# Designed miniproteins, single chains, continued (5): the designs that were tried, part 44

Each design is a single chain, and the fold is of that chain. pLDDT is the mean over its residues in the fold that is shown.

## One batch from the design tools (miniprotein)

Design m17603
Fold by ESMFold2-Fast:
Structure m17603 (fold): chain A 55 residues (1-55)
Amino acid sequence: LSPRQRAYIAQWARWMARNGESEAARRRAADTLAAHYGLDPAEVRALLEEEIARF
């Protein structure tokens, strides 16, 4: 995962945390990001939830 990809995922996580997005919406967003970057959906979901938990 590149620093730029990680920063973008973190930015999305902060936006979702601020807006109180549902678990279903967060999972859908993680899967979309994974598909866009060619990453493992499980890894992106873990990173997204980790960032959300910090806020």
Scores: mean pLDDT 79

Design m17604
Fold by ESMFold2-Fast:
Structure m17604 (fold): chain A 100 residues (1-100)
Amino acid sequence: MVERFRLENLDTGEVFEVTVERLSDYEFRVTVVGEDGSEEVFRALLGERTDTREVFLVENEQTGELFEVVVERLSDTEFEVTVTNLQTGEVERYRATLLP
């Protein structure tokens, strides 16, 4: 199963296209395409899930950088995404919109 999202950085206004491929009930492959056409691939592992919130451990497959990603459901198509770099402590916030 493959889902597509538009991801907008709430501080910078940068927009990304995100493709999420389900590999299992708890493992996902995430492809992020930037406005410049750059592509990054991440492996996401689901740690916690509720009706409105999911917490993932996410690894950049090329760099090995680790992130905590918190996804909060605002509606059936709108999500708030908080990304924390586990090495630097840097936090970025995004709005994700599910595409048709």
Scores: mean pLDDT 86

Design m17605
Fold by ESMFold2-Fast:
Structure m17605 (fold): chain A 70 residues (1-70)
Amino acid sequence: SLEKAKKELEEKIKKDPKNAELYKKLASIYFQLEKYEEAIKYLEKALELDPKDEDAKKFLDLVKEAKKSS
């Protein structure tokens, strides 16, 4: 379930708070839940940790457009 995956990722982030991939995965879950502001927040955090992640930049742009349309 998305709820279980979210809790697992939150626990992993507590153990490894500088792992950009965990924030990207968490953002993906929030996007699937249509919680776009939370998805944007976690993608921005991922990009603070890894500014050269082109996939994260594209995903952030996609989520921002989805938020405008909702």
Scores: mean pLDDT 86

Design m17606
Fold by ESMFold2-Fast:
Formats: sequence, structure tokens, C-alpha cells
Structure m17606 (fold): chain A 53 residues (1-53)
Amino acid sequence: SAEAQKYFELGKKAFEEGKLEEAVRYYTQAIKLDPTFEEAKGNLNKAVRKLQE
């Protein structure tokens, strides 16, 4: 959906800015709106992994 895509773009921007917790929230919202959004799931995993160091 267009709304899921917007949250995904916000998540990517937050991730690029090193705002990993914000990126996790945006990617999670994108997945909630579109559970088939595999790219958002992949990016969520990357953000969570970086938070865990």
C-alpha cells in the first residue's frame, strides 16, 4: 500500500541517519500495514542487528 511504502521510506531515512530505534518503529509500522512487505522485513532485521551490535 502507499501508506506502507511511506513508512518504509521513513525507515530507510532514519536508518541512513543512524536513528536505528526510529528505523525499527517505521519498518514495523510498514510491515503491520503490509505483512507481505519482504524488503521492510529485511531492513527491520538489519536495524535490529545493528542495535544489538
Scores: mean pLDDT 87

Design m17607
Fold by ESMFold2-Fast:
Structure m17607 (fold): chain A 83 residues (1-83)
Amino acid sequence: MKEIEVEVLAETKDSYTVRARVTLEDGTVGVAIGSGPTLEEARKRAIEDALRVAEELKAQGKTDVSQADRVGDIDVRALLLAA
């Protein structure tokens, strides 16, 4: 089973910022943040990156993303808790 959760972090008239959390069948979790001019575009970007992170963590035998998905200086509470 592959589970995808998306949380809207910020919404403006010009952009959406979302956090995607992808859980693979083995329990490996990938988290990523995406932004775009539409909710669907932001979600797609976040999901694609979260999925890539989860797959890489699974290949390394890890189950969380706190070390693999390091963000640059965003006020992102979802990732701050991983530090």
Scores: mean pLDDT 68

Design m17608
Fold by ESMFold2-Fast:
Structure m17608 (fold): chain A 60 residues (1-60)
Amino acid sequence: SKEQKLKEIKEEFEKKFEELQEKYIEAREKNDEKAVEEILKEYEALYAEYAKKVEEIEKE
């Protein structure tokens, strides 16, 4: 069920990415540079976590 595990991880992280995307859009619209920088850092960390989990599943 490698495909099932990948689907579960994708769904979990889709929600988290959507939340960050909403915050990013709002921060940019308000021209809040500090918030934008912090959100981008969170996005990078979340992406790294997602990539590691995908790699673990793909390694069997």
Scores: mean pLDDT 84

Design m17609
Fold by ESMFold2-Fast:
Parts: sequence; C-alpha cells; structure tokens
Structure m17609 (fold): chain A 55 residues (1-55)
Amino acid sequence: GPAERERIRANIRAAIDLARETRDLTIAKVALHEAEKIGDEETVAEAREVIEELR
C-alpha cells in the first residue's frame, strides 16, 4: 500500500545518504537496484546521481 511504498522509499534514501557519507559505490548500486525494483523514478534518479558523484 502507499504507506509501505513510502517506507521503502525512505529506506532507499537512507541508503543513498549512507553511500554519500561512506563514499561506498556498492551501497549506491544496491540503492539503485531497490529503486528500480519498486519502479520509483525519483529514487532511481537520486541513486544514479550519487553513483555519478562517487565515480
């Protein structure tokens, strides 16, 4: 449901923040995979942005 979707999106954003803090490309790629799995365009874009930042 919508509440579950928002919880998953919050978890993805937390993973993106962790990837930026730790500069860990693997965490960023996991966040992208989770965002793609739920089909959320906003978190997919955010995860792709952090992957480019960490290159």
Scores: mean pLDDT 86

Design m17610
Fold by ESMFold2-Fast:
Structure m17610 (fold): chain A 74 residues (1-74)
Amino acid sequence: HSQELADLESQILSGSEDPEVILQNALQVNEDAFQQEMAANPDLSTEQWVATRLRRIGDIEDLRHVYRTTTSKL
């Protein structure tokens, strides 16, 4: 996850693609990965899965907020 966030940040900083598109694609990839992890680990509680999913979504949304905040301040 941390490596994925670092790669995402690098893509945004490179300016090669629209940051909103990059962030939306990251959210979809995260959801797909989460579904695969749930299928592989059915013994974990629903609460643990929800907490993990929300944490990952929150990290991506925090990156989005930082990007928008930095852009508006500069």
Scores: mean pLDDT 68

Design m17611
Fold by ESMFold2-Fast:
Structure m17611 (fold): chain A 70 residues (1-70)
Amino acid sequence: SVEEAARRIVETLKEKKPKSLDELGNIIAEELRKLGVKPEQTNEVLAEIGRLAKEEDLPEEIKKALEGFS
C-alpha cells in the first residue's frame, strides 16, 4: 500500500542519509521501482514520505530536500 511503500522508503533514507535533492530523488525512484509503485500512486507515496519524515524527526537536511523535491 501507499503507507507501506512510504515507510520502507523512509527506513532506506534513514540508512543512506542523502545530502542533496539529486541523491534523495535517486533513492526514492529506485525504491518506488523495487516496491512496484505505480506512477499514479507516486504523489501519494511522496506526500506520505514527507509526513513520516516530520513525524519521525528525520535529519533537517532530508526534510529540506524533500520539500525541494515536491
Scores: mean pLDDT 75

Design m17612
Fold by ESMFold2-Fast:
Structure m17612 (fold): chain A 79 residues (1-79)
Amino acid sequence: LREKIEELLREVEELAAKAAEAVHAGDYKEAAELLRRAAELAEEAARLAEELGDEELAEELREAAERARELARKLEELA
């Protein structure tokens, strides 16, 4: 389970980096879609963290996913 969480978090980091590049290029819609995908993976990692018994990590990941969705919503409004 921990290795799967690490893999998901690595993918989240890659998506976040691509979203930042999209914002820099003015592609706000693409950035929003990338952030929504990152939020979905963070939620999956949170579920796995709960299965592992790491409630603190699960809560942090759920909060991160919500922030990513909020940012995506704002970026869509700019597009």
Scores: mean pLDDT 84

Design m17613
Fold by ESMFold2-Fast:
Formats: structure tokens, C-alpha cells, sequence
Structure m17613 (fold): chain A 94 residues (1-94)
């Protein structure tokens, strides 16, 4: 379904971001972002049968938390990557 395709694309994008976070950030910052990404992936999986608009609302809200945290840590490049992943997933729902 389109909802499953959105969830799969979002999860793949979040896994890629987590890989870059592990390579670039200190342990405490990595643990914080990892928790936020895990929470996002859990919310998407728990709502995978929901309409695409609801999935998009959840994804946008939760990825905004990740973006804001990365910006607060000075990781503007990683924040941009999360935003690009969010925009890509959101386009799949239009």
C-alpha cells in the first residue's frame, strides 16, 4: 500500500541519518538523536495501517524534533539531511 511504501522509505531514510550521526557526533548527542529516531520509527510502525495524511503528520512532527535537536547541537548539515528526508517522504503522500 502507499502507506507501507511511505513507512519503508521513512525508515530507510532515518537509518541513513542514524549512520551519519554515529560517525559524526559525541556519545551523549548520539544517544539523544538515536532515542528520537527510534521513537519516530516506532510511531510510524505503530501507525503503518493509518491513512497517509496521518502518517505524514506523525512523521513531520517527530522529525521536526530531530531537526531542532540537531540544530541546537550545531549539526546544521545533519539537520538539513533530516529535512530533505522529511520533504521526500511528504512528497510521496501528495
Amino acid sequence: SRGQDVVNTANDSLDDIMYDVIQRMDQDSTDTINQQINDTQRALNDNQDSPPRKLGSIFRRMTQVVIDTLRSLGEDDLARQVRQSMDRVMRMMQ
Scores: mean pLDDT 82

Design m17614
Fold by ESMFold2-Fast:
Structure m17614 (fold): chain A 60 residues (1-60)
Amino acid sequence: SLEEKIEEVEKELEEAKTRRELILVGAEATMLYLHALLLGDEESAERALEIEKRAQEKVE
């Protein structure tokens, strides 16, 4: 499910050790955000966007 995929990407964010891994997590979160918007799932979209933002902040 979309929720399971979001939980997986959240875990990947916690485990990410390199800039490359953080960039990949951000990309995955962006794809989940777009998918959630397509489904009209605002809650999942907000969660995915937050993961992307956190990944971006860690790269900076």
Scores: mean pLDDT 84

Design m17615
Fold by ESMFold2-Fast:
Structure m17615 (fold): chain A 84 residues (1-84)
Amino acid sequence: MKEELLKQYKEAQAKGQAAYEAGDFDSALDHAGKAAELLAEYHELPEEAKEAALKSIEAAKEGDFEKALEYQEKARELALEHIA
């Protein structure tokens, strides 16, 4: 199961990157959100880290890139504290 989550995570990242390169930013952000959820499940991350990652994606979709970066940094710090 964990290996399947990691595989799905890598596929979501690849699809997000392809969408981003194609200029489909909404699709790229949807795939980024899916990748964040899969990674959180794989590492059994706290709900706060997952929520922060999803709020970052939502802020980016709304065009609020400053808020998106703040949530992304919060999610990263929470994830690193959990994994470390």
Scores: mean pLDDT 74

Design m17616
Fold by ESMFold2-Fast:
Structure m17616 (fold): chain A 68 residues (1-68)
Amino acid sequence: GAKELLLKLREEVSKDPDYTASLVGDDTLIITNKGSPEKLIGLTLQLLGDYPTLTVSLSGDTITVSAK
């Protein structure tokens, strides 16, 4: 289900120590980065390309990934 996909994304993102990823509820993954917003923009574009069924948005220093 959607939750399993988000858990896999959380593990993948957490392999990079520049990022912190946390699951909120059953359908939302919050990704944060300390430092350059350019890193978050790059990751946002990658997620949009790799997971087109997910809603991905960048606001400030935080990426929100939502599964419907």
Scores: mean pLDDT 79

Design m17617
Fold by ESMFold2-Fast:
Structure m17617 (fold): chain A 65 residues (1-65)
Amino acid sequence: DIEGEIKVALGLIYYALGKKSLEQGDFEGAVKDFEKAYELLTEGGASPELIEDVKKAIEQAKEKL
């Protein structure tokens, strides 16, 4: 499943970008990147554990807006 593999890879990249933004205090950028990661990881069939971690990251970043 090439499409799923690409989506998971892109989702992981956005998740990493979101974490970097969050650490730098860019909460708007973090939310944007985490939401993109969540979309890509769910569509790509990533593990439920990873998807839940990203969902929690979105909630944490939104609390700072």
Scores: mean pLDDT 85

Design m17618
Fold by ESMFold2-Fast:
Structure m17618 (fold): chain A 67 residues (1-67)
Amino acid sequence: SMADLEKIRELILELKKKGESDEEIAKRAFELGQELGVPGSEVAKLLIELGLDPEVVDRAGVAVVLA
C-alpha cells in the first residue's frame, strides 16, 4: 500500500540522516518491505528515486531474498 511505502521512505530518510551506508540502507529497506508485504521491485524503485546507486540496490535485494 502507499502507507507501507511511506513507512519505508521514512526509514530510508532517517538512515541517510544518520550517515548509514547505502548498502545498509538498501538492505534494511528491503527487509522492511518483506515484513510489510511490499514487492521488492517497488522498494528498489523508491531507493533509486531517493538517490541510491542502482548496483548497490540490486545487490542488496538479492542478498535479502537469499537470507
Scores: mean pLDDT 84

Design m17619
Fold by ESMFold2-Fast:
Structure m17619 (fold): chain A 68 residues (1-68)
Amino acid sequence: SMAAEKEAQYERLLAVLEEDIRLAEELGDEKALEIARRALELARELIAQGASFEEVLEAVVRLARELY
């Protein structure tokens, strides 16, 4: 179902962002770590508010673009 696919997309996005945090910590990249942490927090907040996957993805990409 579309709902199950949407949940799977959210889970994959959150997993990628969590792995980005872990990688940034291992590399000691403080800028990448801050961006990844803020992106994960934003994604979780938007998902909790019922935002679509596309809206969450656009917001995360925009945040990363603004901070890099």
Scores: mean pLDDT 83

Design m17620
Fold by ESMFold2-Fast:
Structure m17620 (fold): chain A 110 residues (1-110)
Amino acid sequence: DRAEEIERSRAVMDLINAAEWKVGKEKNQKDVELVAEAIEALEAGRYDEAIELLRKVLTDEEIAEYLAIFDRALERQKAGLPLTPEELEALKNTGIGRDMVNELLQKQRS
């Protein structure tokens, strides 16, 4: 099912971004290794394995915290507003957060 596969891929990407955010703050070597294994599992299409690995890095509370920051940043970007210093700091070590920051900064310069 293509829709189910897209949803699974999106869920794994959200978890990877949240895990990279946490690793960027805490720099825990065990968590770094778990995230690397999860990325390898994702690249191999092993979504359930990737989720299991990422859930060893992240609590439900940490996932919710990251997604709340991401949602606020996305809303501000859509409104053409600058990201807050707290949002910039939280997102700078994630792939998706970094891309959002770069796009927003380029748009503000134009």
Scores: mean pLDDT 72

Design m17621
Fold by ESMFold2-Fast:
Structure m17621 (fold): chain A 111 residues (1-111)
Amino acid sequence: MEAAKERAQQFLDMLKASSKNVLSSTLEVEGDTVTGTVVMITDAGVRVTVTLTLTKEGDSLVVKTEVVVESDGKRTTLSWESRLSEEGKDRGGLPASTLLKAMESSVEALP
């Protein structure tokens, strides 16, 4: 539980550090699951909601990331799943950085 909460907090902090336009950030603990949510606005005025769900599976911590991009009444949802034990060499950076690049690409692809 504590490890899952710490990892969720680290990812949220990285997302907040990578975006100056953060509107809200929440962290919830429910049983064996930790859920963190960040809502932000891009420089183009596009609203982005990032949800991280961390679940303990044996010796691994499974991270499910969902990104919802809302622009001019259009909604795009992107989802990824990764294991933190397999990402141990660069535990703080890769998922958040990959997520932000995917978000930027999705925003640029919207008409």
Scores: mean pLDDT 64

Design m17622
Fold by ESMFold2-Fast:
Structure m17622 (fold): chain A 100 residues (1-100)
Amino acid sequence: SEIEKLVLEFIKIVNEIGDLLEKRNLLDEVKKIAEELRKLLEAFNSYLETKSEEDLKKLIEEAEKLLKVIEEAYKKYNASEEEKKLIEEGKAIFEKIKEL
């Protein structure tokens, strides 16, 4: 499914961002992102089981919350060019998910 593909691509970008933050020893920010990623994965599993509009809405809401946590982290710490590119790619994937 297109939404499954986009969500998996979004998760991949989030994990790459987490790896870069970990290399910078920003472990508290990694933990916050991991906690929001867990909620996204729970919402994604619910959507995969039900395929309902309600679970799709929850999936979109959790993806938006995760993206906001990432943006908040980079308001506190300067983003590298690689990190900025990943954030832009994540935002683009999120906009595609919202259109489904």
Scores: mean pLDDT 89

Design m17623
Fold by ESMFold2-Fast:
Structure m17623 (fold): chain A 59 residues (1-59)
Amino acid sequence: LLKEAEEYRKKAEEYRKLAEEYLKLAEETGSRELLLKAVAYYILAIGYEIEAELLEKKA
C-alpha cells in the first residue's frame, strides 16, 4: 500500500514536470498542439495524485 502510493506520487510528479515543460514550449511557440499536450499531462498528474491519496487513506 505505502510503496504503491509512493509510485503513484512519483508518476504524478513526472507528468506534472512534463506538463510544465510543454506549457513553457506552448507559451514560447504559440502552438495549440503543445498546449493540448500540457493540459493532457496535467490531467494525468492529477489522476495519479488522487490515486496516491486514496491509497494513503486506506493505509
Scores: mean pLDDT 81

Design m17624
Fold by ESMFold2-Fast:
Structure m17624 (fold): chain A 100 residues (1-100)
Amino acid sequence: QVQVVESGGGLVQAGGSLTLSCTASGSGTITSINWFRQASGSEQRVFLGSKFGTGTSSSLTLNSLKPEDTAVYYCQVTYIDSDGNRRVVWGQGTQVTVSS
């Protein structure tokens, strides 16, 4: 089974930059690592980017951050398990808060 660890969230000043990291570990063939953002009060996770292939980590760099970039950022990993079944695992999300 694949486990997902997200890191790099926190408080950042407006105009600053922050790098989020996602690491997948365990048994399975990773097919993609995908990044999403969900603003407070929104039901929609907005797609931000993907890394395809068998890589076990992905980083998302957020530049020129604004207060409206305050959100929970999610890493999603797609993989094929040992039985050949396609699986999806979501990270727990990491909070990014941008101070004005």
Scores: mean pLDDT 82

Design m17625
Fold by ESMFold2-Fast:
Structure m17625 (fold): chain A 118 residues (1-118)
Amino acid sequence: SALEEARKALENGDYEKAVELFKKMPEDDPEAQILLAQAYLDLGRYEEAVSAAEKAIKVGDDETKIRAYILLARAYKQMGDKEKALEWADKAIEIGEKNPQYEDLVKEAKRLKEEIES
């Protein structure tokens, strides 16, 4: 499938190919938008990573939103916007702590917050 091919490109570090494949998927596919944001981050295309993560937030469930908030925090950290990076990391923690199933995502967001504060 197109999604499987795009995931394999991302796993193999072929980020440009992953971007091309994920961009062909519907904008209302939250998983495709999360993976597209990840590929853009790996390419250093931070403003495009923000745009993809925001699209995932609009259509995704709570797990997708937490993942997108972590990606937004990473993008703003890389752009040097410490205040926005902390805001998104804190939002990921706040929403994630409401459900024990998101414990691993909360741990990731807390580690990211410590890195931003350093």
Scores: mean pLDDT 89

Design m17626
Fold by ESMFold2-Fast:
Structure m17626 (fold): chain A 80 residues (1-80)
Amino acid sequence: MMTRNESVGFSAPDKVKLGEPLGISAPGLADGTQLTVTKPSGETETVTLKNKQAVYLKTDEKGIYTISVGDTVLGTSEVV
């Protein structure tokens, strides 16, 4: 049996509609990890992982939302 390193497994939608919840999944990160969501305006909000998931509800601006943990960018989602 060959065991390989598991990735963070980060996933977020590539695109979401304006006002729709942004679902974030990071099964490789511990529960209670804080993620930073940077809005297109440059404002930052934090969300906390619970059971490998987080939901960001304030998708009220069109553009690219950047999701990071600490100093590391995990990914982006676009609100259309």
Scores: mean pLDDT 76

Design m17627
Fold by ESMFold2-Fast:
Structure m17627 (fold): chain A 79 residues (1-79)
Amino acid sequence: SMMDQLLDRAEALIAEARAAIDAGDLDRAQRLLDEAIRLGDEAEKLALEQNDKENLHRAIFVLAEAEGLRMRVYMLQKE
């Protein structure tokens, strides 16, 4: 489904962001995480409209993971 494609893309961006963090490319990681959050928010809205509990749960986890990593990037930028 379109929602599965949004969530798959968001998860792929999170994986790329983790790799960017490991490489020390914090600017790239931040851009990837911002896009992942945008896609996760879109998927959450669609899941709510469709009463799709499984994809709503998946979207919430994607958003939580991306926001946690974005916080980690901010902390690393202060070191």
Scores: mean pLDDT 89

Design m17628
Fold by ESMFold2-Fast:
Structure m17628 (fold): chain A 62 residues (1-62)
Amino acid sequence: MPVDQKEVDVSLAAMLATITLRNEEKESEKEIKLARETMEAIRAGDYEKAIKLAEELKKELK
């Protein structure tokens, strides 16, 4: 079992972005944009950017 904090953070970022995109009708345009950019960063392999975008998204959802 890989217990890598960065892998966990990326997985949580992907989950948060996916949930936000599925609730598009309830979320603001800013939240949708952050979720989309988080997914794009993950697809590009830029995990540090994805984690930072997910943290910003998490702040907006509060």
Scores: mean pLDDT 76

Design m17629
Fold by ESMFold2-Fast:
Structure m17629 (fold): chain A 88 residues (1-88)
Amino acid sequence: PLPPLSPAEREEAIDRLVEETGLSREEAARLLDLAPSLLVEPVVLFVDLLKAGEISVDELAEMLSRAYGLPPSTAREIARILDRAARR
């Protein structure tokens, strides 16, 4: 398991997510709270795949649940947050 992010690392991750994906700061903070093990680089990739139409929201939710061990409800919430950013 990854150690929890320090406040400085969390703020850096939020700044990078906002800059690279179009997430709001509130959405980025929620994402990190829901999935602390989810790194910025995979999130950027997932948003790019959604923008390209290479994956659906449901496919992303399944992938997050399987790859990161997230509960299905949590994975779906994350996938919906990323989909909203991808459509901006």
Scores: mean pLDDT 80

Design m17630
Fold by ESMFold2-Fast:
Formats: sequence, C-alpha cells, structure tokens
Structure m17630 (fold): chain A 96 residues (1-96)
Amino acid sequence: MEAAELGREGGEEAKEGGLLAAREGGREGVLAGTAGALAGIGGEFAAELGNALEAGISAKSGGEAARRGGELAGSEEAVEEGEEGRRLGEEAVRLA
C-alpha cells in the first residue's frame, strides 16, 4: 500500500472522529473536533502534493485529537474513529 493513500485515509478518519466528538460533546468536543478536522485537512493536502510522510504525521495527530475529543464528549464512536485515523497515519509514516 502507498503511504500517501494511508495518510489521506487516516486524515479522513481523524476528521470524521473529530466532527463526531464535536457533535456529541458540545463545547469541549468542538475544540477537540476542530483540532482533528484541521489535522485531517492537512493529511489530505499533503497526500495530494505527494508528501506522504507529512500526511501520515498529520493524520496521526488528528486521530489523537479526535480520540481525546471523543473521551471529553463521551462518544465511543469518536474515540474509535480517532484511534483508527491515528493508526492509519502511523502506518503511512512507517511506509514512507
């Protein structure tokens, strides 16, 4: 698998987890969800430019932020999606 594809997918997973955390957790979730969404956008952008390593790092950071947002919001789905995004970002970095 290509690291750029994994980084982009990890970024999308982190962004989704962040948005879910924001929806469930209100104020606290919004802050964490924003961090996850920003990292997800960074991952997609980097992947499009061929920066697979940066994409993986961005996705990993976004997944961690979304996971924390899910914890604050009490959303198990947001935590799982954030962890998946982090895992995919870590794998993208490993393959780059």
Scores: mean pLDDT 60

Design m17631
Fold by ESMFold2-Fast:
Structure m17631 (fold): chain A 57 residues (1-57)
Amino acid sequence: MLEEEREKALKELQEGIEELKKSTGEDVPKAIGRVLRALGDLIEASLKMGKPIPTIK
């Protein structure tokens, strides 16, 4: 359960970063919002598991 949450959050964060790289103008704030939400989910899941936060590649 928590491992799945962590993996899902990591995937969402990676996808959000790729979207941010492609974003221009008005789309940039939306992409930033996605990245921040995913990062928050990743931190929460990692802390609940007692594991370190995984690094983004």
Scores: mean pLDDT 74

Design m17632
Fold by ESMFold2-Fast:
Structure m17632 (fold): chain A 103 residues (1-103)
Amino acid sequence: SVTQSPSSVTVKEGETVTITATTSSPTSSIAWLKQKPGQPPQVLILNGTERVPGTSSRIVGSGSSGTTSTLTINNVQKEDEGTYYQVSFGSEAVTGQGSQVSV
């Protein structure tokens, strides 16, 4: 399983948000996704630390393998509102419950 913390957070513009994901098993690869209502899921980070083209430099992934990974959003903007999901790839793909960020 993948457990994300916090499950929901409200922050002001300019603040920093940290989302931590903990897995019950070590992962070989980690991705972070963002979902907004009415929009398709957007891939933000691959391999725990690699920003995909179009992902803001304010968004930083840490932890590429193991049981803990973190997504940090620096200098939060209104556009960062949404639900963030960690996907862990080990023997199977497992998605966390999501972390809702409100700005």
Scores: mean pLDDT 79

Design m17633
Fold by ESMFold2-Fast:
Structure m17633 (fold): chain A 88 residues (1-88)
Amino acid sequence: MEVEAEGTVSGATDDYLTVGGRVLRGEPKKGDKVRMEVETANGGRAELEGTIVGATADGFGISGKVLRKEGELTVGDPARVRAEVLEE
């Protein structure tokens, strides 16, 4: 299942990224295992493996291990998320 979301980077380290926001497409569930791509408005990009940590009508969150990162991803950056649920 494909998921699209937009939001803001809420946590960023060399190994880990979290994003909170809202779902634009798909029906993600809390606990879904995902592979995802995150792109920020300033051109930062990351590929992650992780988990959907929140998926309600008013809130969406992801948390993942960084597999690949290009550019800078900073807490507070607007971000777009494209995710594939690994266990549909």
Scores: mean pLDDT 79

Design m17634
Fold by ESMFold2-Fast:
Structure m17634 (fold): chain A 69 residues (1-69)
Amino acid sequence: SDEEIRQQLKELEQQLEEAIKNKDVEKLEEIIAELDKLYSESTDEEIKRQLGELRARAVVAIDKIREDS
């Protein structure tokens, strides 16, 4: 349900912040995969927008970590 997706979105946001802090590319890739799954399951446009924003943040974080390596 969209309510379950909202709860998972909050949990993924916290995991994203931790993974960015730890420069954990593997965890960021796992988060992207989970966000993509939730995006395919959601029918709510606002939830899809929020999932897309978190996905973009994860992609940018991976790129920055790889550039600084």
Scores: mean pLDDT 85

Design m17635
Fold by ESMFold2-Fast:
Structure m17635 (fold): chain A 58 residues (1-58)
Amino acid sequence: MELVKEIEKIINDPSLTPEEKLQRIKELVDKAREAGVSPEELKKINEIYKKFLEELNK
């Protein structure tokens, strides 16, 4: 499952506010963890989420 691409779609959705994007990304991360996604994939997802948070704080 390509959860990274789902997160990228959320980040690039112009109809969502930054706060809504953060909430949806967090929900996807939680779902991925529950689904037993590999540690490597979870790490990539977390890195994307962290970059997005850094961008919002500028």
Scores: mean pLDDT 74

Design m17636
Fold by ESMFold2-Fast:
Structure m17636 (fold): chain A 64 residues (1-64)
Amino acid sequence: MKLSKEEIEEIAQFVRDLAEKWGLPEYAEEFAERVKEALEKGDISRAIAEVLHMIGLAIEKELS
């Protein structure tokens, strides 16, 4: 199933907002762009992996 450009941008914005909320504002644009690129290519597994990587960084930062 192909996501629309609007849906992809909405997901990218959601990723930016989560990164900022979780104390990773410096990574917000990088992760949003990586997720957007993966979704534009239809690579859902890559998009999920990028989100999980961001979550992992947030947890590591809080535990450090």
Scores: mean pLDDT 80

Design m17637
Fold by ESMFold2-Fast:
Structure m17637 (fold): chain A 57 residues (1-57)
Amino acid sequence: SKEKFIKEFQEEVKKKGEVSAELLREAMAKFLGLKSPEEILKLDAEKQQEYRDKIAE
């Protein structure tokens, strides 16, 4: 179930990848070593900003 959900999310991210916000989310997940971009969606906007700042470092 989780893997299926991750695949569905990954397909959505690929479609939205043309949008900068979605591209940043994917990069954020990769940079933080998260298992999936889904973890980024679980974060509040403020926490997403914190991770964005870490990537910018």
Scores: mean pLDDT 57

Design m17638
Fold by ESMFold2-Fast:
Structure m17638 (fold): chain A 73 residues (1-73)
Amino acid sequence: EEREKDRKAAIYIVAGDLLYVAAQVAPEEERIPTLEDAIGAYKKAIEYSTDPELRKYAEERLKKVQEELERLR
């Protein structure tokens, strides 16, 4: 069960990272929604994460994406 949770967390981290990269090259009208999707993915990664290192990575990525989003608003 815990291995499945960390696997899901890792998948959500990858999804968040991909969405973050997509936001960097997205048209301006899509940038904020794509960053919001990245935030959602990292929040799910934190929820599923039982590994402290995985959780810390997701938390650090979440903070960076939130900072980017704040600059665009």
Scores: mean pLDDT 83

Design m17639
Fold by ESMFold2-Fast:
Structure m17639 (fold): chain A 50 residues (1-50)
Amino acid sequence: STTMINMLRQARDGSLEAAKKETSEEDKQQALELAELYQRNLDLLLSNSK
């Protein structure tokens, strides 16, 4: 659904922004991993959602 796609895009972008602002390496890595997971879910939905 369009709503799910939009939510995943916002979550990905939010995680990327969080990673830029994190001062601890551990928190930065966690935010980047979350962004990657959201990106993978977006790729699956955009490629195979039809």
Scores: mean pLDDT 80

